# Designs tried in a protein design run: designed miniproteins, single chains. Part 36

Each design is a single chain, and the fold is of that chain. pLDDT is the mean over its residues in the fold that is shown.

## One batch from the design tools (miniprotein)

Design m1223
Fold by ESMFold2-Fast:
Structure m1223 (fold): chain A 88 residues (1-88)
Amino acid sequence: DGLETTEEARELMRRMLEKDPELKKEIEKYGKEYFEDLKNGENIGRVKTKLSTKVLKAFIEVAKKDPSISLADAVRAAVAATDEIIEK
């Protein structure tokens, strides 16, 4: 339920991962914990490391494609899109 991440948002995230292999590696190493926490909205207010901040900023950038939704929902949508791209 809810708005699925657009094909445009998925394409943007894929491009970001292609241009920044370090971002992809950080998402793979730390993103699984962030995926669970961010999907639940639990970790948005808790950024303890610079690596977490880099991943979160990337998700927020993708989420900004739809300014009509809340920041929390936008971040969750970006995380879902990233999860789909990495799963494939």
Scores: mean pLDDT 53

Design m1224
Fold by ESMFold2-Fast:
Structure m1224 (fold): chain A 113 residues (1-113)
Amino acid sequence: MKVAIIGAGAAGLSIASKLAADPALKVVALVDISAAKLAAAKALFPDATTIVGDGTDAAIINALKALGVDAVIVALSDVATANAAQKIAADAGLTAINALTTSVADAIAAIKA
């Protein structure tokens, strides 16, 4: 299953590392508004596509769909922004998990279901 992480901060990178350890899952994209965070993330996940953009932008979510992403994990610290990004991804037909309300283990179980 192809997974994207929205938010390439410490929480997002921790989630990406745990997903990369599961042979059924592949982190194929990382999204952040910070090009510097994405450059650091790309060093850790060289096979992942990095996208500079806002997770609440429908164009970013549509770009993830075009990459064949099956599921997104929203790893944003602001509750309102995280909820908005999750809703836009879910409305676009992606499995959308909010890391503020869901453990990594529960997120893995949900995206593999």
Scores: mean pLDDT 81

Design m1225
Fold by ESMFold2-Fast:
Structure m1225 (fold): chain A 69 residues (1-69)
Amino acid sequence: MSPEQQQLLKEIEKLLNESPEEIKSDVQQLRDFFLLQLKQGAPLETLKSLHRGIKLVIESLKEEAEKKS
């Protein structure tokens, strides 16, 4: 795994760890999907695009969870 791929994964894992309990399962599924793409040898550019999309979804889920509390 390249340093850039490791950085993208670490950022997603940080978002998972910082997520409210209500959305942790959803964020975990997104992380697991990212890990699957890594295992299948997806190009770095594909992983960067996926990371951006996942980050946006997680941020949206976090805002909704905060409004619920």
Scores: mean pLDDT 80

Design m1226
Fold by ESMFold2-Fast:
Order: structure tokens, then C-alpha cells, then sequence
Structure m1226 (fold): chain A 74 residues (1-74)
């Protein structure tokens, strides 16, 4: 759906922002992992992956964002 694809684009943007923050802190391996996930998610959007697949990816990305934010917390 359009709404689901918009959600994935927002999740991609947030993961890219978090990857940049990780790189600034010298956490290059973790930043690379986030960038790899972003690249995979972008390909899924370009290839018009089924909504079932996009929902699973969105769930995974939301969990990854939460974990990364916890890692970056003081």
C-alpha cells in the first residue's frame, strides 16, 4: 500500500540518520549494518516487493531503530 511504502521510506531515512551518528562515534561496523539494511529496503521498494514482505521488513527496521537508539542513549 502507499501508506506502507511511505512508512518504509521514513524508516530508511531514520536508519540513515542513525548510521551517520554511529559513524561520528566511531561505531563503523554497526553503521555499516544499518546501511546494508537501508540498501536492501530500497531495493525492495524499487522492485515493488509484496506488502507482506514490506510489513516484515518494517517490523524488523522498527526494532533495529529502537535498539540503535538505546545504544546511542547516554
Amino acid sequence: SSSLREELRELIEELERLAEELEKQGKYDKAKHLRDVVEAARRMLEEEAPDEVLRSVALFMRALIAGTRALLAK
Scores: mean pLDDT 87

Design m1227
Fold by ESMFold2-Fast:
Structure m1227 (fold): chain A 71 residues (1-71)
Amino acid sequence: SLLEEAKKAFEEGDLLTAYLLLASVIDRGHISEETLKLAEELIDKLPDSFPYKEEFRKMLENAKKRLEAEK
């Protein structure tokens, strides 16, 4: 699972790989509470110098709205 690979990358400190995998999961519409929680943890761990940190934050906010609309 891409989400499981993203979690493993995050736990190993590979923040770029974790970002790429989570962005792919969200873009494909496989959004769950676990996906959102991991994405929030990743954003908190990303340095302000990380490229696309703000873009990823916007992606997460849109994903939250999509998940709530499906409830």
Scores: mean pLDDT 79

Design m1228
Fold by ESMFold2-Fast:
Parts: C-alpha cells; structure tokens; sequence
Structure m1228 (fold): chain A 84 residues (1-84)
C-alpha cells in the first residue's frame, strides 16, 4: 500500500473545481486506487491524498495525473510526493 500526495495551485476557483472533478474521475476509473481524500487549502490551492494498493500503482497514477493536471488551463503548479 502506498500514498500519492498532490499539492495543486490554480489561477482561479473555477480551475480548482475542474481539478477536483479530474481527481475524482481518476480515482473512480483507475485500477489499484483504494481511496481519495481532498483538502481545500484555499480557493486556488488543494491537497489530494490518493491511497493505492501498490507502489507501482502510485508511481503510474502520480505520473499520469501530473501530466494531465499541468496540461489543464489555469493550473499553475503540481507537486507530487509518493510514500509507502
């Protein structure tokens, strides 16, 4: 079991809401995901913690989500941490 922590900063609250939808959809449709926790730090910042069945699932998901989120309009930064 592993955890992916994402710290995401956006230019607007509307961009943050789109990020939340992407994270929820990814958690529902990705194999190896156990849970998703989202903490809104502000109208433009959130912290997401995704628990996965394996470190391999965590590494795959982290790379995929970082690429998707950084490609989204209004996303300023995505920081990723993986822990076992």
Amino acid sequence: MAKVTLLIKTESKEALERVKEVLKNAAENSEGVISLEIEELSDTELKAIITTKSKEDAERLAKTLKDILLGMPGVKSVEVEIEE
Scores: mean pLDDT 85

Design m1229
Fold by ESMFold2-Fast:
Structure m1229 (fold): chain A 77 residues (1-77)
Amino acid sequence: MALKEKLKQMCQEGIAECEEKMEQTNNDAVKEKFQEAKEKYEEALKLLENDDVVGAATTQREGNEKFNEALLIEKEL
């Protein structure tokens, strides 16, 4: 239970951060990558609702990878 709640919180925080970053950037490529990260966090939340904790953890990690990719694109601008 504790791990599931922590993963849920991390995904919700990731979604909020992606939404904030998408509003702050004027670059379409950066927005697209933050949108991809947000979609991964939303997918992880759905997996948690179905008690797929392992799938949720993997998908949340993929969301973090997309988020970091967006930050790298932003840095290159």
Scores: mean pLDDT 84

Design m1230
Fold by ESMFold2-Fast:
Structure m1230 (fold): chain A 98 residues (1-98)
Amino acid sequence: MKEISKIELQENYWKLTFKDGTEDKLYKPGNLPYGKISKSETSDDAGMILNENYALRITKEGDKYHYEVIDRNTQQTVASGTADTIDDAIKKAKKSIE
């Protein structure tokens, strides 16, 4: 079945990349969440805004969650790692920018 491999945070939407190489957009009503997790409607993948300079994307990779901290100005990954849960991924991501 079709699964999300990557979620990229844009200003007004999440860009979803699926394991089959196709892409889609998940538009958000209003402001992007600051300090709160936003989950994909079609998978366990998630993301949030950490602060004005950094965003977090989390993708499910096998039996673990891969997290990436993204510079919102450049859209480049500045920190990454793996965690056993989404909550642990959030904790590790926040620690990486402290």
Scores: mean pLDDT 65

Design m1231
Fold by ESMFold2-Fast:
Structure m1231 (fold): chain A 61 residues (1-61)
Amino acid sequence: SITSRIVSLAIRGIAYELEGNNEEAIREYTEAIKLIESDPNADDIDKRFKALLQKRKAELE
């Protein structure tokens, strides 16, 4: 499901961030954000999750 893909991308982003690989973490977070934005069933929880990923990404830039 799209939710499983979003979660997997977020986990990979966190893993790269823990490795100090900020460029890869940013790429993974960017893909997760895109999937949330493209989901017609996205609700307020999804929007909050997107905001958290955007904040993490911004702190790595």
Scores: mean pLDDT 82

Design m1232
Fold by ESMFold2-Fast:
Structure m1232 (fold): chain A 70 residues (1-70)
Amino acid sequence: GADAARRLDAALADLVRQEEEDRKREEEDGGATSKAVRAKARAAGLTDRQIQLGRQISDELLRGIRRSLA
């Protein structure tokens, strides 16, 4: 119902804020965090292409959540 939708929107807004703050911190690190994450993912058997695709999926999900909050 409408009340459930409003509560969900509030929760999604908090998640979007946290994700945006994390991304901003990654940008401020000048790629150091990104390099470490890639090294760890490669050690787990993921390819650079799979890591890139994962980031694209995450970005699409974040945009979808942001649109839902409007």
Scores: mean pLDDT 65

Design m1233
Fold by ESMFold2-Fast:
Structure m1233 (fold): chain A 68 residues (1-68)
Amino acid sequence: SDELLEQLLSSVTQLSTHWSQTLSPEEAREEFERVLRHLRGWLRSQGVPDEQIEAFLERARRIFEEKL
C-alpha cells in the first residue's frame, strides 16, 4: 500500500541521515545496498507488485544520494 511505502521512505531518510553522520560514504553505500536487498524481499512477501517495488527503490536511492 502507499502508506507502507511512505513509512519505508521515511525510515530510509532517517537511516540515510544517520549513516551520513556516522559512516564513511563508502560504508554508508554498502549498508544502504544491504538494506535495499532486504526491503525488496520483504516487500515481495507483503504482496507489493514488482513494478511498484522498483519505483520505490529508485526513490530510496535518490534520497540516499542526496544525504551523502
Scores: mean pLDDT 83

Design m1234
Fold by ESMFold2-Fast:
Structure m1234 (fold): chain A 113 residues (1-113)
Amino acid sequence: SHMKEKYERIKKKIDELLKKAQEVVDLITNGAPKEEIRKKLQELIKLAREVLDEVREMFPEHQEAIDRLEKAIERLEKIVKDPNATPEEILQAVQELVDALLELRSLLDKEMK
């Protein structure tokens, strides 16, 4: 019961992260102001850190997927602090986060079968 509740919470947060990543992509492709993009990136990073911490606690055996997610988050943190980051660099970093999240989601779905 306790493990299932934590898993459902993590999966919901991953789904929210995927939705927020798509919102960042949409803002960039529609030429939104840099400050609006930065704000959404900060929200994305915060939620991604929460997911990383929860997965490390519950599923430490998925170390490779955890490391991939951490590297994707670190790249986004570097980009959000860079005033010269291009839209293309932001899109690439967001895509790397999406790929890491989809891999993690697939592994968690197998664990909770």
Scores: mean pLDDT 85

Design m1235
Fold by ESMFold2-Fast:
Structure m1235 (fold): chain A 59 residues (1-59)
Amino acid sequence: SEAERERVRALAREAGLDEAQIELLLENELSAADIERWRESGFDPAVSAALLDRKEAAR
């Protein structure tokens, strides 16, 4: 799980997200698989927004 969180941070930094956005991704419990799919889309903002909205709506 620590490795997964570190993977999420690394991918988010690669996308150019700031610390607040990275914290939001971790807080919403996105998996490394979710982030990998986002990366495969070329960090499409529509895909990242959909992932965050989906996780937030589930809480």
Scores: mean pLDDT 64

Design m1236
Fold by ESMFold2-Fast:
Formats: C-alpha cells, structure tokens, sequence
Structure m1236 (fold): chain A 79 residues (1-79)
C-alpha cells in the first residue's frame, strides 16, 4: 500500500539503510508483538533489523519510531 511505502521510505531515510533491508525487517515483525510503548517497540525494531544483518543502535530505532509517530504512520509499522 502507499502507506506501507511511506513507512519504508521514512525508516530507510532515518536509519540510513536500503529500502529492501527495511522491507525484510518489517516482514519479521509480528503484529502481536506491538506494545504501543516507544522503548519496547524500538527494541523490537532493532532486533528485526539485526535478524536481516543490519545493526542499528537503540537511539536510531527510537528516532525512527518517533518519526513514524510524527508522520501519523506508527500503527502501520506492525502491519
């Protein structure tokens, strides 16, 4: 969807990683794992990226989550 592509674009830009790495990481996130807590969801995002061979810091993951919230796209992260 267009909304999903916006999530991928924001994450790729914010984290400085390729869009394909973002798509692969997001495929590993189960909707049931979403907590709505920024710190916990940032840790979940970081672990997903680690599983696809991309090492990001917790601070980078937190900034990415915050940027998605500001864009109104946070709920789309776990779809």
Amino acid sequence: SATRDEVVDILAETLGVPKEAVRKALELIEPSQATGDIEKDAELLREAFRKVGVDITLEQARKAVERLIEAGLYSELFR
Scores: mean pLDDT 79

Design m1237
Fold by ESMFold2-Fast:
Structure m1237 (fold): chain A 78 residues (1-78)
Amino acid sequence: MVRVVVTITVRGVAVPEAAASASGLAGLPPLTTGRTTGVAVAETAEEALAAAEETIANARALADRAGATVEFEVEVHE
């Protein structure tokens, strides 16, 4: 099994508590100012990376909606 760890760092004064709550409405991880970690696990690196890319895309969409800056770090573990 391959494990992909995605660390999401959100910055900016434009992410109020209400916006963070709204970010959770779609069943996506809530975004708050700070650091959040998500993990994808699959049998292959390709599948794990695909799941990580989906998480990154969702987090970026939520940050754009909230007017925040977001940074991503991706680590692959076998």
Scores: mean pLDDT 62

Design m1238
Fold by ESMFold2-Fast:
Structure m1238 (fold): chain A 71 residues (1-71)
Amino acid sequence: SAEVHLRVAEHELREALAAGDAAAATTVAQTLYDLAKRHPELRERALAAIREAVAALPDNAGVRAIYEELA
């Protein structure tokens, strides 16, 4: 289920951010982007999660680019 994959990715993103793992956070943000592109009904939820990553990693150009491309 796409909803299950989204919830797993949301959890993995929060874990990566808590660990300070910017590389893992960027990888998970890309997974959220890919899920939102395949399932447009999940776009707003994916955007909300990626927005949390942008706020936590303001200097990370990769996460910001993923957010801007999806928004």
Scores: mean pLDDT 87

Design m1239
Fold by ESMFold2-Fast:
Structure m1239 (fold): chain A 84 residues (1-84)
Amino acid sequence: MKPVQIYTGGVIAAVGGAEGGRLLAKSDRRNLEVAAEDARIGAETARRNRELLEKLGASQEDIDAVEEAARRAEEVARALEEEL
């Protein structure tokens, strides 16, 4: 069930004036920066794990699963960086 969503524009800004709006923007940007860095580290780790699985002769399904995870993490990191 979705709670009431009031999250844009003048309503939030009006509650705390300019200070309220600035704090929200700062929190959002900081969260995006942390998420983007974590996604990048995850993608690099997944890529290395894929190479190790390939060298060890793991099943194609296991290799494909790790490759898909790495690709998703790279897409997320890219999207988050574009929003920064």
Scores: mean pLDDT 63

Design m1240
Fold by ESMFold2-Fast:
Structure m1240 (fold): chain A 106 residues (1-106)
Amino acid sequence: MQVFISPEVSEEVRERVKKALELLGIDYEIVTDLKDVDPSKLLFGVVTPEDKEARDFLLKHRIPILVVGSKPDLDEIATGLAFPVPEDMTPEELAELLKKWLELNK
């Protein structure tokens, strides 16, 4: 499985995402360049509000996105695939959110 993490995302948030995936026991590869993304293998993307190109690309391919530190745009929210994530969310809280989200999308 792939997880996209924008290079604009802070190191602290990147480490929390990695820890959350480890807590879930998910085998993953981190991709930071959109050209290296395989939409058929991509589980979700982690982006900032400034990453418009990445957000547009991922949502076009119906890949869920976690928007760090701010709310997604209203059109992104309307897709049902864009989720706000507080910068201070713990790895355990993020893991529980991802687990619940993955169960609902089975």
Scores: mean pLDDT 77

Design m1241
Fold by ESMFold2-Fast:
Structure m1241 (fold): chain A 95 residues (1-95)
Amino acid sequence: SSVLEKLKELLKEAERLVEEEDLEGALKVIEEAYKLFFENEDKLSLEEQKELVDRLGEIVDRLIELALKKGDFETAIRAGTNEAMMRMRLSVRQL
């Protein structure tokens, strides 16, 4: 899926921005990835969705840790909220 390729590219960019300690850039890319995921979840298999959610969760956890270390509580809250909503949506679909 073209969507899967775009999502994987966004995740790769988010990982790089977290490594570079670009909190604003990383959050922006993460929010773009969530938007693209929600708009196109019907085009992704359940296995693909799980893989993407898990990878994004790892990136978000690193971003939250970095944001908290820098005292950027707003970025930490926004990142955590987006991850929680994505995981909740995936879980409801499995019920």
Scores: mean pLDDT 82

Design m1242
Fold by ESMFold2-Fast:
Order: sequence, then structure tokens, then C-alpha cells
Structure m1242 (fold): chain A 94 residues (1-94)
Amino acid sequence: NDKLQFVERLLEFLTRDDSSKISKEEAQWFLEEVNRYLKTNFSLENPLAELKPALEKIKEATGSKAEVPKELSEENARSLLIEFLQKVAEDLKS
């Protein structure tokens, strides 16, 4: 399952660190992977602002019922991204 492999690759990257925080470089990597796989063009200049639109696009592309977080900040983005992507992966496995 190509979509599942994409989501699992994002999860592997994010779960390598147990911090709830995300760096600018990690957010940029996440967006580059989304752009590459989904053929989108999210900006890397302000990556935190692009994360929510990127999750909305992942949800649309996968047909997942996962809820896109309402609030994403540097302090909570990793944990919320992981929670979202785990639900997307679960939906793709069923």
C-alpha cells in the first residue's frame, strides 16, 4: 500500500524523538515529503504555518477520518502530527 508506506515513513521520522516539540528543519523535511508524494507545493519558508494545510491534504488524499488538529505550535506539533498520522495509518490498514 503506497499511501500506507508514505504515512509510515512520516511516522518513522517523527517518532525518532520523544519531544513534543518540532524544529524548523524537521517541519521542512515533513513538508518536502508531503510535496514529493502528493505533488503539492507547500512553502518551506514558514513551515509551521504550512503543517495544518499539509495535514488537510493528507486527509483528503488518504480518505482518512482522522481529525486535523485545530492548533499547531512548535511546542506541540510533533505529538499532534504523530497522533494524526497514527490514525491515518490505522484507517489505511482497515
Scores: mean pLDDT 86

Design m1243
Fold by ESMFold2-Fast:
Structure m1243 (fold): chain A 106 residues (1-106)
Amino acid sequence: SLEEKLEELRKKGKYKELIQLILKKNIEYAQTVYKLSKEDAEILARVQIVGELARQGKSQEEISELLGISRSTVSRLLEINRELEEHAEEMSEEELVEFAIERARK
């Protein structure tokens, strides 16, 4: 199962592989639940994962290395994640998803 594989990767210290697997599953979830294209699902999943890694105390440099994206991209995605958290009580789930994708495409 996914949970068994995630726990095995945690125990073995394969943190980068763990994060990549979580990202893949978040993309699949966004495509299935929110009916997003693969491209938009990848955007949403990256916004969510950078926010989670920052909450865990990871630096922008560490997040950049874990996800294989530039530090400027990490900074931009973290800004979008913060804006989503600020609007979480004001917007519906669908509106928050649309906001994240539009913001990332600008």
Scores: mean pLDDT 80

Design m1244
Fold by ESMFold2-Fast:
Structure m1244 (fold): chain A 86 residues (1-86)
Amino acid sequence: SSPLDPETIREKVLEKTVEELKKAKENLDKVVAPSEEERKELELLKKVIELIENKDYEGLLKLMKEQGVDESSQQSLLELAEAYQK
């Protein structure tokens, strides 16, 4: 067995990332009385999922900067999302 090529690996990692984000969103949606923090997290998850699915990587980068996400995590997510464009 040989390892998958880098593009295939990135595509599968992004698919799993989107699935995990959707799972986190569903878990937060099931909270009957969410706190302000939980509501903000749910809205953020919705925006991130929408931006990735719409291939709006500029919007995703802008959102991550506004939320204070570190530059290395921003770059990693952008590279992963751009690789999924094929």
Scores: mean pLDDT 66

Design m1245
Fold by ESMFold2-Fast:
Structure m1245 (fold): chain A 63 residues (1-63)
Amino acid sequence: PPPVNQDLSAPVVQDAYSRKPVNPETGYRSKLSGAVFASRENAEAYAEEVYRLPFEEAIEPLS
């Protein structure tokens, strides 16, 4: 049968807000510090709490 169980054992970047692993296809990155986030909500919350900037000014998608 085809191998569908693929675990990433390599060190991956973690969400700075929730400490969840970040997927490069769905993740976001801070334009200011390079901090990464697993979801738009986490990125937006971090940008507003830490940088006092809106999502669009402080965050960019990884893909």
Scores: mean pLDDT 69

Design m1246
Fold by ESMFold2-Fast:
Structure m1246 (fold): chain A 114 residues (1-114)
Amino acid sequence: SEEALLEAIRAFLTTIYNSLSEEDKEKFLNRVKEDLKGHPDYDPNKEYSDDELLDLEAKSLLTSAKSLVPDGSDEELFEQAFKILLSQLKSLGIEVSDEVLEEARKKGLEVLKS
């Protein structure tokens, strides 16, 4: 389901985010905030919490995955969302260890298959 897929994406996003240094967390959330300014639902008078920004990023990752793989399965959309996030982190100079990436992927897939 779309709800399970979104929850799975949010799970790997949370795992990766929690592994980041405070500096890299700030870089990532600032990028999320800048991307949100282009969205029609963005409220410039609202102070977004970190959790709200991560929820919006998970939705953005799913939307981007659907645009790249129209008619993709939940598993294919999950894989594309994961790749998009890794590409974003790399563009920001944020390095994530293979161990964290493997843990994030496993946690996301566990949520998707539950």
Scores: mean pLDDT 85

Design m1247
Fold by ESMFold2-Fast:
Structure m1247 (fold): chain A 86 residues (1-86)
Amino acid sequence: MLEELAEAVRKLAAEAVGRKIEEVKEEIRKLAEEYGASLSELTITGETTVTTYLTLSNADGSVTLKLVADKETGIVTEASVGVNAA
């Protein structure tokens, strides 16, 4: 159910800023398992930041969580969600 998955990811994104990125990634992995979604991860390491795209896909579409974290602390500074219905 894409809408329920998207809502769960949006709730996590709203609470992600100020948390450790590895903690947020673990919660996304649990959501993927709970909703039977396939998870793909893409991480881009910059000079001062780490940007991770976490895409959860099922038959109904995909939800992508973008996390930007400080490279030294691992603390999330930005989180955004994209939804694409199939």
Scores: mean pLDDT 84

Design m1248
Fold by ESMFold2-Fast:
Structure m1248 (fold): chain A 87 residues (1-87)
Amino acid sequence: MELDEAREKLEKAFQLAKELAQDAKTPNEVARAVFLACLELKLPKTLQTAVETAVCKHFQVEPLVPLTPVDPEILAIAEELLVKYFG
């Protein structure tokens, strides 16, 4: 997947997550909103894993499933966008 395509898909996921997290009161509820946004938009597994890794690291929440290795460039985009929308 091209990095520009990955960034566009991730940005749409974080935008939807921000709407879903409007009433979120805890980091776990925010993390859940982000995961639901990824599922709703049917993101590829590579993007979902990068988002899960970034979210668990940023909010210090336990991952829903064991994290698999992610593409470092896609992970960097996910971390950047997570800070942009939820930092």
Scores: mean pLDDT 75

Design m1249
Fold by ESMFold2-Fast:
Structure m1249 (fold): chain A 104 residues (1-104)
Amino acid sequence: SAKERALAEAEASLRLAEADLARMEEMGKEISAADPSLTPEVQRYIDRMRDHIARMRDLLARLRTAAPADVRALMREFLLVEAGITVEMMGMYVLKKIVEKKLA
């Protein structure tokens, strides 16, 4: 039961993270078009986001084969990755706002 809930939550979070990456890639194009000097910073946020998603996939694979005793530890690691994703998204949003203010 707990493992089944954890798997469902992890799979849903991975789908959301993949959708968030797609949104970040579109925001990154807008930022880079408005200020090409920010392209390397945009690319670093996108690369870190891809690394977080790769880690989510690894944790999900480990969760599928995990003993019940290990589920809590894996879900803690998963929450840390989700926090990292939030930080990358916030960083990209700040870059977007900086560019919007320069164009106003």
Scores: mean pLDDT 88

Design m1250
Fold by ESMFold2-Fast:
Structure m1250 (fold): chain A 90 residues (1-90)
Amino acid sequence: MDLSDPQALAEAARRQAEGLDEAARAAEAAGLEEAAKVLREGAELLREVARQLAAGRAPSEELLKRLEEIEKKLEERREEIAEAVREARE
């Protein structure tokens, strides 16, 4: 996979967004409403990154900073999210 290819990066961003939506559903089923909200926000930002990349545009610095903020919030909830995802896979 060529990470300098905008189309390949857009596909990767779409797959990451799908993974976050799956994790959000697992978190919601576990009663982790705040974690589910953060995961859904991350998925929406990744879909926007994919849209920008598919249009031949580099993601904006603001969009990347918002993704970094979401990543930090997800890191704070990593343990509870991981447990919810593991439980949902059973």
Scores: mean pLDDT 80

Design m1251
Fold by ESMFold2-Fast:
Structure m1251 (fold): chain A 59 residues (1-59)
Amino acid sequence: DRERALLETIALLAEISAETSEWIAERAREKPESKETAEQSEEGARQSRELAEELRERL
């Protein structure tokens, strides 16, 4: 129960992190001066999504 609750919490935080990074990437994509920020945020979102999926699979 405790371990499952912890994994669920970490998965939720990873999902929130992915959504936040996706939001930042979308905003940064609107401005040419923020190209690097958009690329880095998109990569960060992908990594957070993968982590969340891996944790969800173990639940």
Scores: mean pLDDT 83

Design m1252
Fold by ESMFold2-Fast:
Structure m1252 (fold): chain A 65 residues (1-65)
Amino acid sequence: SDEDIKGEILQLKKADGPVSVFNPETQERVTIDPKTASKEEIARYLSVRFGISLSTAKEAVDKYL
């Protein structure tokens, strides 16, 4: 949901180091440092984390970051 995505973005803003997500369907792991990551990297993280399209993730980053 939008609320879950917003909550994740707010947690990323508070992170003090690298964070990782793993997608068991694709076997992909994405690791970012939220303090230095680009909006594109954060969008990819959210795409993998929530199983949403990259374009939807970019819209969420633009809206909530």
Scores: mean pLDDT 81

Design m1253
Fold by ESMFold2-Fast:
Structure m1253 (fold): chain A 90 residues (1-90)
Amino acid sequence: SVDALLEGLRLARQGKYKEALEQFKKALLETDDIDGLLREARFPRDSLLHTLAELAHKAGEVNLTAYAVEAGYGGEKVDWNELRELLAKA
């Protein structure tokens, strides 16, 4: 939900990285349209990926960190299903 995404951003700003990651997991796994969620929240895709990479890194989630970095810096189109699978395992 938008509320979970915004709460994740708030927790990330407070340095509560694991709690922030859990809110992002909730937001991204509960929606069938991540692009729609980001539009509603007015949060850019690249900002999500960069934030997620930092949160995953600080939480010790190596595979999620690697994917978020690759998608945020190297990829033109994100496979949201692959991201969701990595989030679910984090």
Scores: mean pLDDT 79

Design m1254
Fold by ESMFold2-Fast:
Structure m1254 (fold): chain A 75 residues (1-75)
Amino acid sequence: QHPNLGITYNNLGLVYESQGKYEEAAKAYEKAALIYAQLQDENGAIRAYIRASSVYDKLGNEAERQKLEQAIAQK
């Protein structure tokens, strides 16, 4: 995988979020986080998880927020 792909998904998340497409935004941020995690880029993964968590809060989806917090903790 390539770092640029993680950046691309993060940017897609920002675009979807600005359009009010929160579910699509959350999925894009999760893909970015997964890519960064696979590349051992802890800072990139954490930032992407924080963005996804914020979007899930807007959706009222506490279960997904908890899942993302657990992924950060368990690493």
Scores: mean pLDDT 76

Design m1255
Fold by ESMFold2-Fast:
Structure m1255 (fold): chain A 100 residues (1-100)
Amino acid sequence: SEVERLLAELVERGAPWREIAERLGLSEEELAEARRLAALPDEEFEAVLTKRVEELRREVEERLAAARSEEEIAAIEEEARRILEREQRIVTLALALRRE
């Protein structure tokens, strides 16, 4: 996606956190979440990220198992994609903030 290409570009050149926030169009809520994550100790930061990935995987698996049509499956996959893109934006900013 265009978001993935933009993320890769910003990460590759070590863009400043302000530019990352502006170019990715982060909301005030997403910026606040990135700052919260960036303030965590290293072990806690890694644990929170691992837990979020595991929870999303479990929720997607449960919803796919309950799906009754191809349309429902497609909708679940699209929602999961949007959640992952949001999470990638937040984590990318949090990592940039942690580097300072």
Scores: mean pLDDT 81

Design m1256
Fold by ESMFold2-Fast:
Structure m1256 (fold): chain A 70 residues (1-70)
Amino acid sequence: HMTEEERKEAEKIVDEYAKKNGITLTKEQRDKLIEAIMKAKRSVSPALPPELQRELLEKNIKKIFEEFLK
C-alpha cells in the first residue's frame, strides 16, 4: 500500500535533486523518477544496520538519476 506521504517524500527528493543540478524534468521523467525512488526505498531491507540502509538508498538514488538524466 502506497501512502500519500511516501509519494510526497519521493516528489521532494526528485524535485530537490533536479533543482540542485539545474535539470528541467518532463512530466514523464518526473513521474518515472518518483516511482523509481519509492521502489528503491522499499527495496532496502529493514534488517540491515541503519548506516548500510542509508548507504544503499543513497547509492540507488544516485544510480536512478544517472540512468535517466545522463
Scores: mean pLDDT 74

